# Designs tried in a protein design run: designed miniproteins, single chains, continued (2). Part 15

Each design is a single chain, and the fold is of that chain. pLDDT is the mean over its residues in the fold that is shown.

## One batch from the design tools (miniprotein)

Design m4462
Fold by ESMFold2-Fast:
Structure m4462 (fold): chain A 97 residues (1-97)
Amino acid sequence: DPETVEFNQYLLENRLTPEEREKALEYLREIMKKMGASEEDIERRLELFRNDDSPLAIALRKIILYVTEGKNEEEIERLKNYSPVLKDLADLVKKYK
């Protein structure tokens, strides 16, 4: 799908800064705590997610950051249209933020 390929390229070229990535991971930690995840499960998942630089992982980090901070609404809507996983994550972040 040409639109998917173009959006994947956009994500790879428009990554979060290192500071923004750390904020996204910290927001995810707090969300997972509120969801009842153990500290061991949280640290394991955050370590795997920190090292994943796939387009989907970049998009997941952007959703966590932007929805939690209430910014970049247009990009949030674009990300939600990219994958059902991103829409579901946006809903979870909004619920637990």
Scores: mean pLDDT 84

Design m4463
Fold by ESMFold2-Fast:
Structure m4463 (fold): chain A 63 residues (1-63)
Amino acid sequence: MVGAIARALVDVETDLPKFLSLKKGDEVLVLKELNDDWWLVKSLKTGKEGYVGKGALEVLGFA
């Protein structure tokens, strides 16, 4: 799903330096699928990049 826009289904809070915090309803661009559990995404709200669990995201479509 690289190049897709996805939306956060739940709030995600993290202090880990490579991981991205999101609020429910925040939209992200999927940059890379690292494995079955983790995607590298860019927040469309903040422009920050980081890893998010794919189970916390709903894919909406391609950008």
Scores: mean pLDDT 80

Design m4464
Fold by ESMFold2-Fast:
Structure m4464 (fold): chain A 154 residues (1-154)
Amino acid sequence: LTERDEYGRTPLHLAAERGDVDRVRALLAEALAQGLDLGAQDDLGQTALHLAARSGHVEVVRLLLEAADRAGVDLLLAQDIYGGTALHLAARSGRVEVVRLLLEAARERGVLRELLEAKDTLGYTALDLAREFNPDPEASAEIVALLEEARASL
């Protein structure tokens, strides 16, 4: 039995949301050794990558992407119940450095177009969410520039 809380969250979701790098590293080592599901979703369809990306935990995002590569799991295109990817949540939340890491990882995997063209259930891309819903105008402008540069490189 994978221990899940009342919201369907695993220990990896909780460690990722909190930015607990050491706990994430230990759980990822255990997950890779036991064949545990790194793509596990909570009751909102969110993975540990969605929670880390929303919260801006750069080192946790890096560890989750590296573990996903070793496991052959696609976390970048995973969608929550609102059709949002980790890139949508990072862009909306003003998480500039997380946006940069997700775009780099998507380029290396050849999924950059698909990730940039992904839409939530309201029809918003990560670029639209950065423009309309980011409460920080400086972070909004930087994320918009990163997403437009990434799109121009396709």
Scores: mean pLDDT 94

Design m4465
Fold by ESMFold2-Fast:
Structure m4465 (fold): chain A 60 residues (1-60)
Amino acid sequence: AGKLARALKDVKTSHPKFLSFKKGDLLEILKEVNSEWVYAKSLKTGEEGYVEKGSLEILS
């Protein structure tokens, strides 16, 4: 099972590999990619993509 995280800020991207979200959105971390990046799924939209760790608060 992935870790839950909350978005700390709005992120808007047009790139299909990166995830867009709004502050307060809940995400599931599917994989830690490196020290700066995770691969996550938006629980609001069901979309998946790369997210910078610094934009997330880990909840579980």
Scores: mean pLDDT 83

Design m4466
Fold by ESMFold2-Fast:
Structure m4466 (fold): chain A 59 residues (1-59)
Amino acid sequence: MELAQATKDQPKANERFLGLKKGELVEILKYVDDEWALVRSLATGEEGYVSLSDLKILK
């Protein structure tokens, strides 16, 4: 399981993007490209796209 942590608050801009709070843990499900990943929130179980630049990869 590859984990990442949000480096800043991310508002839910639309239905495809995941809203995150700074420090929230996510599981990386798929790398979409060099800028975006599909992730799952460990707190809520919601899935959505987030910018890789806003994540710190943990493992």
Scores: mean pLDDT 78

Design m4467
Fold by ESMFold2-Fast:
Structure m4467 (fold): chain A 95 residues (1-95)
Amino acid sequence: SLGQQLLEAARNGDLERVRRLLAEGADVNARDEEGRTPLHLAAERGHVEIVELLLEAGADVNARDDEGRTPLDLAREAGHEAVVALLLEAGADPA
């Protein structure tokens, strides 16, 4: 599905593929087997430009995976300061 392709592109840092898939109507809030959205995967890996694009496309900044983790939690655990700042600016709950 387009959603599965979007999850893969976000995980792999493929900005142009993310842009194309969103233009084709991929669900920005698609979920993988662990309940992770494209925003979770991009945030965990520090893909700043993809995080920005997903937020512009209406990604749920406070989405929780099957372990109750948000994209902000994953970015903090991985030490991706630029992604942390971007998520907080976009309305991520800091608590």
Scores: mean pLDDT 91

Design m4468
Fold by ESMFold2-Fast:
Structure m4468 (fold): chain A 67 residues (1-67)
Amino acid sequence: SKDEGDVSIKLAQTYLKQGDPEKALRHAQQALELLGPDNPEALRLRSQALKQLGKTEEAKKYEEKAK
């Protein structure tokens, strides 16, 4: 549901702040599944998590989708 997707967004944000990009990436992916593949906030969070993991080229792909 949207409420579950919103929780996944908040979890992804929390893990990014804690410096856990692997968990942030998982929750951002779950948010995309729950809210839709083109959800801009979930795509931005996925991009940020990938960037923290050093996957800069993948991160750019999701940044562009979030525009």
Scores: mean pLDDT 85

Design m4469
Fold by ESMFold2-Fast:
Structure m4469 (fold): chain A 83 residues (1-83)
Amino acid sequence: DELNRELAFAASFGDAERVKELLEKGADVKHPLVQTAGEMAAANGHLEVVKILAENGADLEKMLAAAKKAGQKEIVELLEKLK
C-alpha cells in the first residue's frame, strides 16, 4: 500500500506535516511498516510524529520501549501520559 509506505517513511524522518496528511488520506497506523516506523521515530526523538501516531491509535507500548531504550525522555513522558 503506497499510503502506508509513505506514512512509514515520513514518520521515520520526523515529517509531522506529511504524517498528518497521509493519515487524512486513509493510511493505516496499525500497518506493520508504520508500527516499526513509529518505534524509529520514538528512538530518534521525533516527538510531534510520535504524538500524532499515538493519538491515531499506534502501539504505545512498543514506541515507549523504543523511547526508553534510546533515552528519549520527552517522548517517554508523552507516552506515559497517554496510558
Scores: mean pLDDT 84

Design m4470
Fold by ESMFold2-Fast:
Structure m4470 (fold): chain A 76 residues (1-76)
Amino acid sequence: SLSEEELQEIRDLFRRFDKDGDGTLSAAELKALLESLGRDYSEEEVKAMIKVADKDGDGTLDFEELLELLTGEKDL
């Protein structure tokens, strides 16, 4: 589980990379956010992550989907 400090840090990063302010991240924005967290993923890997987490099929991630992605990966 994420601490309140980790949750706030992720919220701040999400806001900075969400240039449209619509509450969603594109593959390019998600890649940049993950790089800021010290996670080096390829564009192909980031697109695959979005496809798994994106229940709406619009090719973007909202904040809750991002949290599920980040918390689900702790076991690998």
Scores: mean pLDDT 72

Design m4471
Fold by ESMFold2-Fast:
Structure m4471 (fold): chain A 74 residues (1-74)
Amino acid sequence: VFLSVNEVRYAFRLADKDGNGYISAAELRHVMRDTLGENLTDEEVDEMIREADIDGDGQVNYEEFVKMMTALNA
């Protein structure tokens, strides 16, 4: 499914309750399942975060989230 920029931004903002620009792996999985309707395994989420999160802190910022969502729709 091709997601609009507004949908991606909205999903990220829902996960990032503090507005600090980062979301955790667990929050990412919940957003993908609840907001976007994607059924991803923990391994698939870990792979996407590993590709997007260069620092390896287990969190994804908005720019990384957009790149990851673009890869899923490729």
Scores: mean pLDDT 66

Design m4472
Fold by ESMFold2-Fast:
Structure m4472 (fold): chain A 67 residues (1-67)
Amino acid sequence: MEELSKELFEAARNGDVEKVKELIEKGADITALDENGYSALDIAERNGNEEIVEILKKHPDAEKAKK
């Protein structure tokens, strides 16, 4: 499970929309934090990946991924 979260962080950083969708469908935990304390949503926002931000915000757990 944590392995999927790490892949999600990489996809969010790289703007890989298809990979983000695939990982969420596989059950990736969008509330997980990376080594720097950032969620996938934080990483996507910081890197300007607007499509990924929208995908993550629509997830039921999106609110828990903030702050």
Scores: mean pLDDT 74

Design m4473
Fold by ESMFold2-Fast:
Structure m4473 (fold): chain A 154 residues (1-154)
Amino acid sequence: LTERDKYGRTPLHLAALAGDAERVRELLERARAEGLDIAAKDDLGQTALHLAARSGHAEVVELLLEAARETGADLLTAKDIFGATALHLAARSGRVEVVELLLEAAREEGKLEELLNNKDTLGYTALDLAREFNPDKEKSEEIAALLEEARKSL
């Protein structure tokens, strides 16, 4: 059953938002067995990876990225209705560990340059969002350094 709430969210979206790694693991095993779409988008165009990244749930991010590699699903460069990727949401929210995980996955998939250069509908890159909208200056500077180092590796 493709159960969706009033916001178009699947059980995977809700588990990812909650940081429930055990439930995410169960749902990913079921998705593999039943051919369910792990890249399903809610009413805001967000995947489960967008929600986990925004919320800083690093273990859930790792599980979703592993499942995406196994299935060929595009989670890394998927854009919500505002043109934002999971990296944009992690950077804006000060999620240092999630930014590191997303950059590593992008290197492995050959998508690092695309992910770093992606602009949302307001013209902001993940680096721009980290610098301008992160209220924690130390996390802002750490994320900016990670994104700039990643760009220098191109």
Scores: mean pLDDT 89

Design m4474
Fold by ESMFold2-Fast:
Formats: sequence, C-alpha cells, structure tokens
Structure m4474 (fold): chain A 79 residues (1-79)
Amino acid sequence: DSLRKKIEEAFKEIGLELVAENEEQRDELYNTLIKIFKEFGLTDDSSVEEITNFIKKLVDYLKQGKSLEELIAEIKKEK
C-alpha cells in the first residue's frame, strides 16, 4: 500500500498517468510495477523522490531504445 501510494505520487510529479480501463486493470498494473520496483531495490521505505528519480531514469533509457534488462543492470551498479 505505502509503495503503491508513492508510485502514484511519483507518476503525478513527472506528469504521467497510468492508463487503465477499470480499477481491476489498474490494480494489476500497480502490482506489476511494485514487483518490478522491488527487483530494482525499491521498498516501502523508499521515498517518493527516490521512486520519481527511478521512473525518470527508466523513461529516459526506454526513449534511448535501451532494453529493461540493460536498465536493470545499470541501476543495480549505482547505489
């Protein structure tokens, strides 16, 4: 719940919204994002700023045509 709320706040801060047809689909999307973010080392204790910076970096790498696997490897090397 805490991590989900912070992800929602981070998306609003960067001016992006998750597109979902209904609440069930939206819950599925957030559950998937939470799982991915936890794989990158983000937790319920992570700040909205940390989550926002992660999302900004993710968007930048995707715009450059890099894969999620390359992004995961790069982020895990930075502490």
Scores: mean pLDDT 70

Design m4475
Fold by ESMFold2-Fast:
Structure m4475 (fold): chain A 96 residues (1-96)
Amino acid sequence: MERLNQGLFFYARSGDVEGVRAFLERGADVHAQDENGRTALHLAAENGHLEVVRFLVEEAGADVHARDKEGRTALDLARENGHEEVVAFLEAAGAR
């Protein structure tokens, strides 16, 4: 499980939606958190990867309200990094 979650985090951070899909299909946990409490959704949003963010929320059941160890949501990280399209999508999806 850890190895699959590491692959999920890698592809979410890099914006590779097909890599994200493949690792979830292999049994990676969409709710898994890294050493900083960040989910795949946090990593995709922080890096502005709208297609991965959309896939995780709409198809993979990612929790838009999940908080990292600093209390930040995916929406907070997208705002901090100036990713307007990701911010707009997450706000429309009910993120806080």
Scores: mean pLDDT 87

Design m4476
Fold by ESMFold2-Fast:
Structure m4476 (fold): chain A 80 residues (1-80)
Amino acid sequence: SILDEALEEIKKAKSYDDVLSVINRAVARLVAEGLTVEQARELFDAIIEEIKKLNLPEKEKQDVIDYVRGVLRTLERLAA
């Protein structure tokens, strides 16, 4: 699934750019497959929890979490 693949890739991420690449691919697949806002929320909540577990600087974790939350907010607005 998109979620399982994204979570596996996040666990292997070594940098902010690696995490952004995984998120951008997951978002592109989610949009292409026409997934619901609820499915997007489930995916992004799981991604945020995995990002929190990464061995990255706290600021980089916060910046990417804020980016993920921003993407979800945009998708929710477009679906409304």
Scores: mean pLDDT 80

Design m4477
Fold by ESMFold2-Fast:
Structure m4477 (fold): chain A 76 residues (1-76)
Amino acid sequence: SLDAVRAGDVEAVKAGLDLNAQDATGFTALHYAAMAGHKEIVELGGDKNAKDADGRTAADYARMAGHEEVAKLIEK
């Protein structure tokens, strides 16, 4: 569930979420984790080049939310 990603539930994300699946707005697990600042979920991977319906990447959302270290981790 993308709600588990938003909440920072690393174990639920590991249990079977497709990290590259996009929701109705083009958001992936990486987008939600980056926006929320969940470094451990970001480290699970995913497509850092995936863009949402507004053309924004997960790193863009990390920076918009003030999570610069998370944005750097994604761009690594």
Scores: mean pLDDT 77

Design m4478
Fold by ESMFold2-Fast:
Structure m4478 (fold): chain A 96 residues (1-96)
Amino acid sequence: VEEKNKRLLEAAKNGNIDEVKELLSDPSVDVNAKDENGNTPLHYAAKNGNEEIIELLVKAGADMNAKDKNGKTPADYAKENGNERIYDILKNGIKK
C-alpha cells in the first residue's frame, strides 16, 4: 500500500499520466497520500501544471484543500505558477 502510494506521488511529480491512471485503478491506493513535506499527488500535479493528471486525481477523490507543511494547497501552487485554468479547477472542481 505505502509503496503504491509512493509510486503515485512520483508519477504525479514526473507527469507520468499512464502510471497515474494505472495506480488510480487500484482501490488500495490512497489518492491523498502525503510525503515527508505534506505534499499529496495533487500538490505535485499543480506544481507541474499537468492538467490531465489534476483532472484524474480530482475525479478519483483527491482533497483539493489539503495543505502541505508550508500551509499551501494545490491551488496556491497553481496561482504562484500563473496557471489560471488549473487554479479554477482546483478552487471550483471539474464542471463537466
Scores: mean pLDDT 82

Design m4479
Fold by ESMFold2-Fast:
Structure m4479 (fold): chain A 64 residues (1-64)
Amino acid sequence: ALTPVEEGAELRAIREGLGLTQEQLARRAGVSQSTVSRYEKGLVAISPERRQRILQALDLAVSQ
């Protein structure tokens, strides 16, 4: 299991590898850009549902 800071850093690396902006990822996940930014920095606890939406949005982008 990753710490919130490690999980956020991994999320950022995957997003940047896909050429997605924080706004584009947020739009695909149905969350605010500030939620993505804070999650990537490990600065705020994110609900399991929002976390799952962000991860699914990344998985869908990789599958395209």
Scores: mean pLDDT 74

Design m4480
Fold by ESMFold2-Fast:
Structure m4480 (fold): chain A 113 residues (1-113)
Amino acid sequence: NSLLGELVRAAYLGDLERVRRLLEELDKDPSFDVNAKFYHPELGTVTPLHLAAYNGHVEVVRALLEFFLSRGADINQVAESPKGPKTALTLARENGHEEVVELLLEAGADPNA
C-alpha cells in the first residue's frame, strides 16, 4: 500500500495525528505527486482533501490545505463521484459541514467550481 493510500484512509477517519505523521513521510519523497488521486468505493477517484471535507474533519482539512496548497495542489480538484464530479467544497456543502465550507472558501476554493 502506498503512503498516499494510507493518508486517504487517515483523512477519511479524521485521524489528525496519523495525517500529520504521513504528511511528514510524504514530504521526504521527491517523487510524490501532490495532485495524485485514489479510488474510493463510495466517492470514486478522490484526494485526501475530498474525504476529509466529505466527513467534516475540520482540523484534518486545515492540515491538508497547509501541506498541499504550499506545494501547488489544486484546491478545486474534482472527485469523480458516482453523482458526478465534485470539489471538496461541494462535498462539504452537500454533507452540511459548515466549518469545512468556511475553511475551504478562506483558502481560495471557487464557490462556483
Scores: mean pLDDT 82

Design m4481
Fold by ESMFold2-Fast:
Structure m4481 (fold): chain A 125 residues (1-125)
Amino acid sequence: DAANEWGETPLHVAARRGDVAEVERLIARGADVNAQVVLPGNPYASGLTPLVLAARAGHVEVVEVLLEAGFDTNLKNPVTGVKVLDQPDIAGKTALDLAASNPNPEAAEKIVKMLKEAGAKDIKP
């Protein structure tokens, strides 16, 4: 799928918004669930997948749909070579760290469980 000016595909945008129906529609149309934002020289923005954006935002149902649709748990950031689930942001926080700190504790617990089952490491930066 064609990326926007910021390297995000339509699936990244739908996942960040928590639009489950749009996520499912895009996947049904062949959207790449493993699509990464690639910004050479910016490791913290590179490797952002729809799954990471949904997890950061606390969108439980979107995280479930993306994992069930065949997200590659071994997917690596092309700039850093680190697994995308283990890649820290500019504050040193991984997708797991951001999910765990979500203001909705029920969403935090569910997403943390799903990410750990997908192979995310409990890394303290």
Scores: mean pLDDT 74

Design m4482
Fold by ESMFold2-Fast:
Structure m4482 (fold): chain A 124 residues (1-124)
Amino acid sequence: MVTEEHVNLLNSHSPRRITVGAYGYTPLHAAAEEGHLETVEELIKLGADVNARDERYGRTPLHLAAEAGHLEVVELLIKAGADVNARDKYGRTPLHLAQEAGHEEVVKLLLEAGADPNAKDKFG
């Protein structure tokens, strides 16, 4: 109930006309995280960078789709040239995030697409 007014208040100093969010968080990141398959497809068609990394965590749209378990979005991103072995700032791959979240079908798809099951994060 108060979230929309709170968001407007926080953006009062800089409503960015650019729909690319702060810290390199693109519309493709948002669509992938939310599982909006049609929006992901349209953004890719418009030339969105499927390997764009956010500045905060170094995550790609594939990291976010894999963590959220959006199988069809994961498949579409891979077909569009997403790097299945992309590492975030902690050395985590989309496969790591899918495994931790328990998304077995996403894990299987990532492995079939060439994800390295032995990739280590920053701590080993």
Scores: mean pLDDT 76

Design m4483
Fold by ESMFold2-Fast:
Structure m4483 (fold): chain A 77 residues (1-77)
Amino acid sequence: DDAALRAAFAAFDTDGDGVISRAELRATLTARGHGDLIGVYELAIREADRDGDGRVDWAEFREMAARLPAEHRAALL
């Protein structure tokens, strides 16, 4: 749900600026033991990032999570 996604977003947003860089996402997934899924999440981010700026705000993070298969979404949370 949105509360779980907000908690995940805060965990990925290590500098607290309200956006997640691809580097922050990669580092967090690696720390959680999901480094093998980085490519799947990067593809989902590219699809959600309508501006192509390589930064993911809260709205784009929610859209990314919604685009992931259920098993990969569980790894995000």
Scores: mean pLDDT 71

Design m4484
Fold by ESMFold2-Fast:
Structure m4484 (fold): chain A 81 residues (1-81)
Amino acid sequence: MLSEEVKELIKKAEEAKKKGNYEEAKEYYDKALFEIEIEIGMLLIQVGLAKLLNDEETKKEYEEKIKELEAEKKKIEEEKK
């Protein structure tokens, strides 16, 4: 699940794109991508901690969340074109 901040950035990008403001849309998409990369980095730290604690369930939950964020990142990169 994307953070509310990332969702708001995507919404602003889509609204700018609908108005023909492609440069403004790209700026909002870039901000959203940056925030997603930060979230993925934080989740990778959590995966490392779960591995250290032998918490396989929590590790898998964070790994699945990372996969979801990577998929959303790819979707935003396509929308940015």
Scores: mean pLDDT 83

Design m4485
Fold by ESMFold2-Fast:
Formats: sequence, C-alpha cells, structure tokens
Structure m4485 (fold): chain A 85 residues (1-85)
Amino acid sequence: QLTEKQISLLEAMFREEFKLADKDGDGTLSTKELGTVMRSLGQNPTEAELQDMINEVDADGNGTLDFPEFLTLMAKKDEKTINTL
C-alpha cells in the first residue's frame, strides 16, 4: 500500500499534469485537454471515450473536469482497465 507521503507525491504529480493540460488556467479541463493528459500518460483514447470519461465524473454536467473530478477519473480509469482485463 502507498504511504501518505507517496500519495501526496502522486497528487502533486497529477496536479502538475492538470496544470500543464489546463492551458486556459480556468482550473478545469475540456475534452481536448483531457486527451492531452491521457496521451502524455501513454494512452490514446478516442474523442467519444474522452467525452464518456468526463460524463462519468462530471457531477455538475458542465462538460468540463475540475481537479477533484480529474483525480476521481484517474482512479476510475484504473478500475475500468482492471475490470476490462
């Protein structure tokens, strides 16, 4: 299991990726910006898959992803990958 310090480091790394993808500095990610993050992580999702991912965690229904929603999506992505395998 990850220690609290390791979890903090992973959150810091994801926060940095989020900031790099959030080109507008709005504190939210569009489908296109999420695609950039996923590609930087070695993934290549389609536009439809990116939209589905946002819809899965977008509690406000605004079509964008804030940082807590982004963390939820990353955790859910791992679970979805495991369930598909």
Scores: mean pLDDT 67

Design m4486
Fold by ESMFold2-Fast:
Structure m4486 (fold): chain A 107 residues (1-107)
Amino acid sequence: DAQAGAIALAEAARAGDVARVEALIAAGVDPTALTPGGRTALHEAARAGRLEVVRALLPVLKARGADINAQDYRGETALHLARRAGHEEVVELLLAAGADGSATSLA
């Protein structure tokens, strides 16, 4: 079930459970899938400040051609969520991975 997989991955990401994140991805869960709340696992990890989960997700997302700047239901990227929450190491990791640091929610 794609929705159940997305929820499980987002919950593991929010909790900082790297081993479970890796196991779910290895089992075929789509790391770009949206939860019913309109967020990916990357959004939830960034919002929660889960540095090691973000580090684990980024190479998988790049290998799949996924957009690291994907917006959630509020138009916010993982970078926006990490910045607003004050998770500086996650912000630096996302920028190093190619997240658009010049993007603003308003012009």
Scores: mean pLDDT 81

Design m4487
Fold by ESMFold2-Fast:
Structure m4487 (fold): chain A 57 residues (1-57)
Amino acid sequence: MVGDEVTAISDYTAKGVTELSLKKGEKATILDEQGNRLLVETANGRRGWVPKKYVKV
């Protein structure tokens, strides 16, 4: 749900300019959801799309 916190379950490397790289255990807030992707923002203000399968609510 938008506004929920997610935690990365593994390292993820962004595959494009609209995606966000995450470290395992990094937390982010859901801003939007589109199919199998979440738009998230980290506590340090980084924003981008990540695949749902690399994060947990």
Scores: mean pLDDT 82

Design m4488
Fold by ESMFold2-Fast:
Structure m4488 (fold): chain A 67 residues (1-67)
Amino acid sequence: GPPSREELGRELLREAALGRLEGVRRLLAQGADVNYRSGEGLTPLDLARMNGHEEIVRLLLENGAEP
């Protein structure tokens, strides 16, 4: 079956942290929650900002990430 909300959310956190723009874009297109939180309360936007992935920060904000 399709990936679960939790699987998509965890993959989105990982791809955002690693700077994988195409992975982030694909996961958002699959309905990943742009505001999904890790166990530490970190969002994809937090991880992209921490690691300096400016294009991913922009993409996440364009897709409704809470600033």
Scores: mean pLDDT 89

Design m4489
Fold by ESMFold2-Fast:
Structure m4489 (fold): chain A 67 residues (1-67)
Amino acid sequence: MEEYLENVVKPSLQKEIAKMPSVKGKEVVDEGAGTGFKANYALKQGAKKVIAIEDDEELRKVLEENL
């Protein structure tokens, strides 16, 4: 899992993060949140509220640990 996050998920998400609009003070919904990387980034950028949704049971467990 950890190696998968660093070598597959993290590089892909960093490309999307560079294109994210300002989330400061906004409510954010992240559908297909995976491990919660984008949700966590939104919180660090000052989002008022983040709702992270993930249907995959294995990814949901990692998401709960990261949030």
Scores: mean pLDDT 62

Design m4490
Fold by ESMFold2-Fast:
Structure m4490 (fold): chain A 65 residues (1-65)
Amino acid sequence: ASGPEVKELQEKLHQLGYPVGPIDGVYDGRLRLAVKQFQKDHGLEDDGVADEATKKAIDEELAKR
């Protein structure tokens, strides 16, 4: 998968201190691992898929900064 939504996800996780690899808009294994780590750290299902609950939690963490 690729696109501006993936690139935005990479940028947001990078801002939160998660290692996403290059911000290229490609949903690769490194981005999947970063999503899983964020999910584990925030008590979410750690499937590595950026669902609505995961995206909301990312936005809430960014809002605290």
Scores: mean pLDDT 80

Design m4491
Fold by ESMFold2-Fast:
Structure m4491 (fold): chain A 67 residues (1-67)
Amino acid sequence: SNLVGYTDPKVIITAKDVTLEELSKEFPCLKVVGEEAKNKKITANNVSLADICAELEKQGYGVFDIS
């Protein structure tokens, strides 16, 4: 699948009503790795993937393919 095969902590996000700029301001420790359709790939630096996913979901982002 195009959304699998991650080796590093990564998050696939469906950006609904938010830009990458807003996402970066909210989570400055994240980097955008790639983009597929409506989903964006990001990585975490020095933060728990689970904590990031929880915060993103609370903020209304759709999260896919959590390893």
Scores: mean pLDDT 48

Design m4492
Fold by ESMFold2-Fast:
Structure m4492 (fold): chain A 58 residues (1-58)
Amino acid sequence: MIYKALYDVNTDNPAFLSFKKGDLLEVLKEVNDEWVLAKSLKTGETGYVEKGGLEEIK
């Protein structure tokens, strides 16, 4: 399912996904209540993202 980023994330840790506010992310797997594994539709990169920073869209 596609989610929209609510804020910017800039990280040099390859386990985590960097993105900008308004970027579209595809959630691939829920890891736990706080974290998901997601793919950036803009860059094609994958990494962990905090669920609280995402807004669900269709």
Scores: mean pLDDT 81

Design m4493
Fold by ESMFold2-Fast:
Structure m4493 (fold): chain A 64 residues (1-64)
Amino acid sequence: GKKFLAVSTRDYEAKNKEQLSIKKGEELIVHEINADGTAYVTSLKTGKSGIVPSDYIEIIGEIK
């Protein structure tokens, strides 16, 4: 599927091992956006991947 560049709009603290903690302004690669209001992302700062709430991220553009 298409991947997107996004930025975190606010801090998020992971509630389980499948989720990712992110800081406001952190750049992310979005792999999937789910209908349940979650997204699977990779942090460009840490290289770690996990689930975040989609409402916490802003899509900047498509990765071509």
Scores: mean pLDDT 85

Design m4494
Fold by ESMFold2-Fast:
Structure m4494 (fold): chain A 97 residues (1-97)
Amino acid sequence: SLGTTELHKAAREGKAEEVEKLLKEGADVNARDIFGRTPLHYAALNPSEEEDVLRTIEILLKYGADVTAKDKEGLTPLDLARLVGNEKKAKLLEEAL
């Protein structure tokens, strides 16, 4: 719905194994929804620092996720990770720049 793909949903939920499965099946890693957000934006927004959420970001980056992508508010995934106060996600995204 609203341009949201299954990859957006899996990334938002930090489902690392589902994210990798969808990417192997040809899902567009840089697909944008109606807010201009990519799956990486939603992974960054997840407030959890659990290993599966961090692995979701690493998998998206491995498959060519654009760390510089701006949503319709002008925010990158890094901006969103900083907004939710997740230092581990922010560091992963900074290292990918």
Scores: mean pLDDT 87

Design m4495
Fold by ESMFold2-Fast:
Structure m4495 (fold): chain A 60 residues (1-60)
Amino acid sequence: MKKLAKAVADYEAPSPEQLSLKKGDEVEILEELPGGWVRAKSLKTGKEGWVPRHLLEEIE
C-alpha cells in the first residue's frame, strides 16, 4: 500500500535535490531518513526530491 502525505504549507526548494510543493499537494513517501528528511514523489508533477518531514501530514 502506498504511503501518502499532504503538504501542510508551500515549500520552495532551495536546491535541485529537494522537491518544491504547494500547500495541499499530495505526495508518495518513498524513503525516510533519520533526522526528519523524506524522499517524496509529487502526485501532481511526478517529480521526486527531498523535503522536511514536518512539512508532510500522512494520509491513508
Scores: mean pLDDT 79

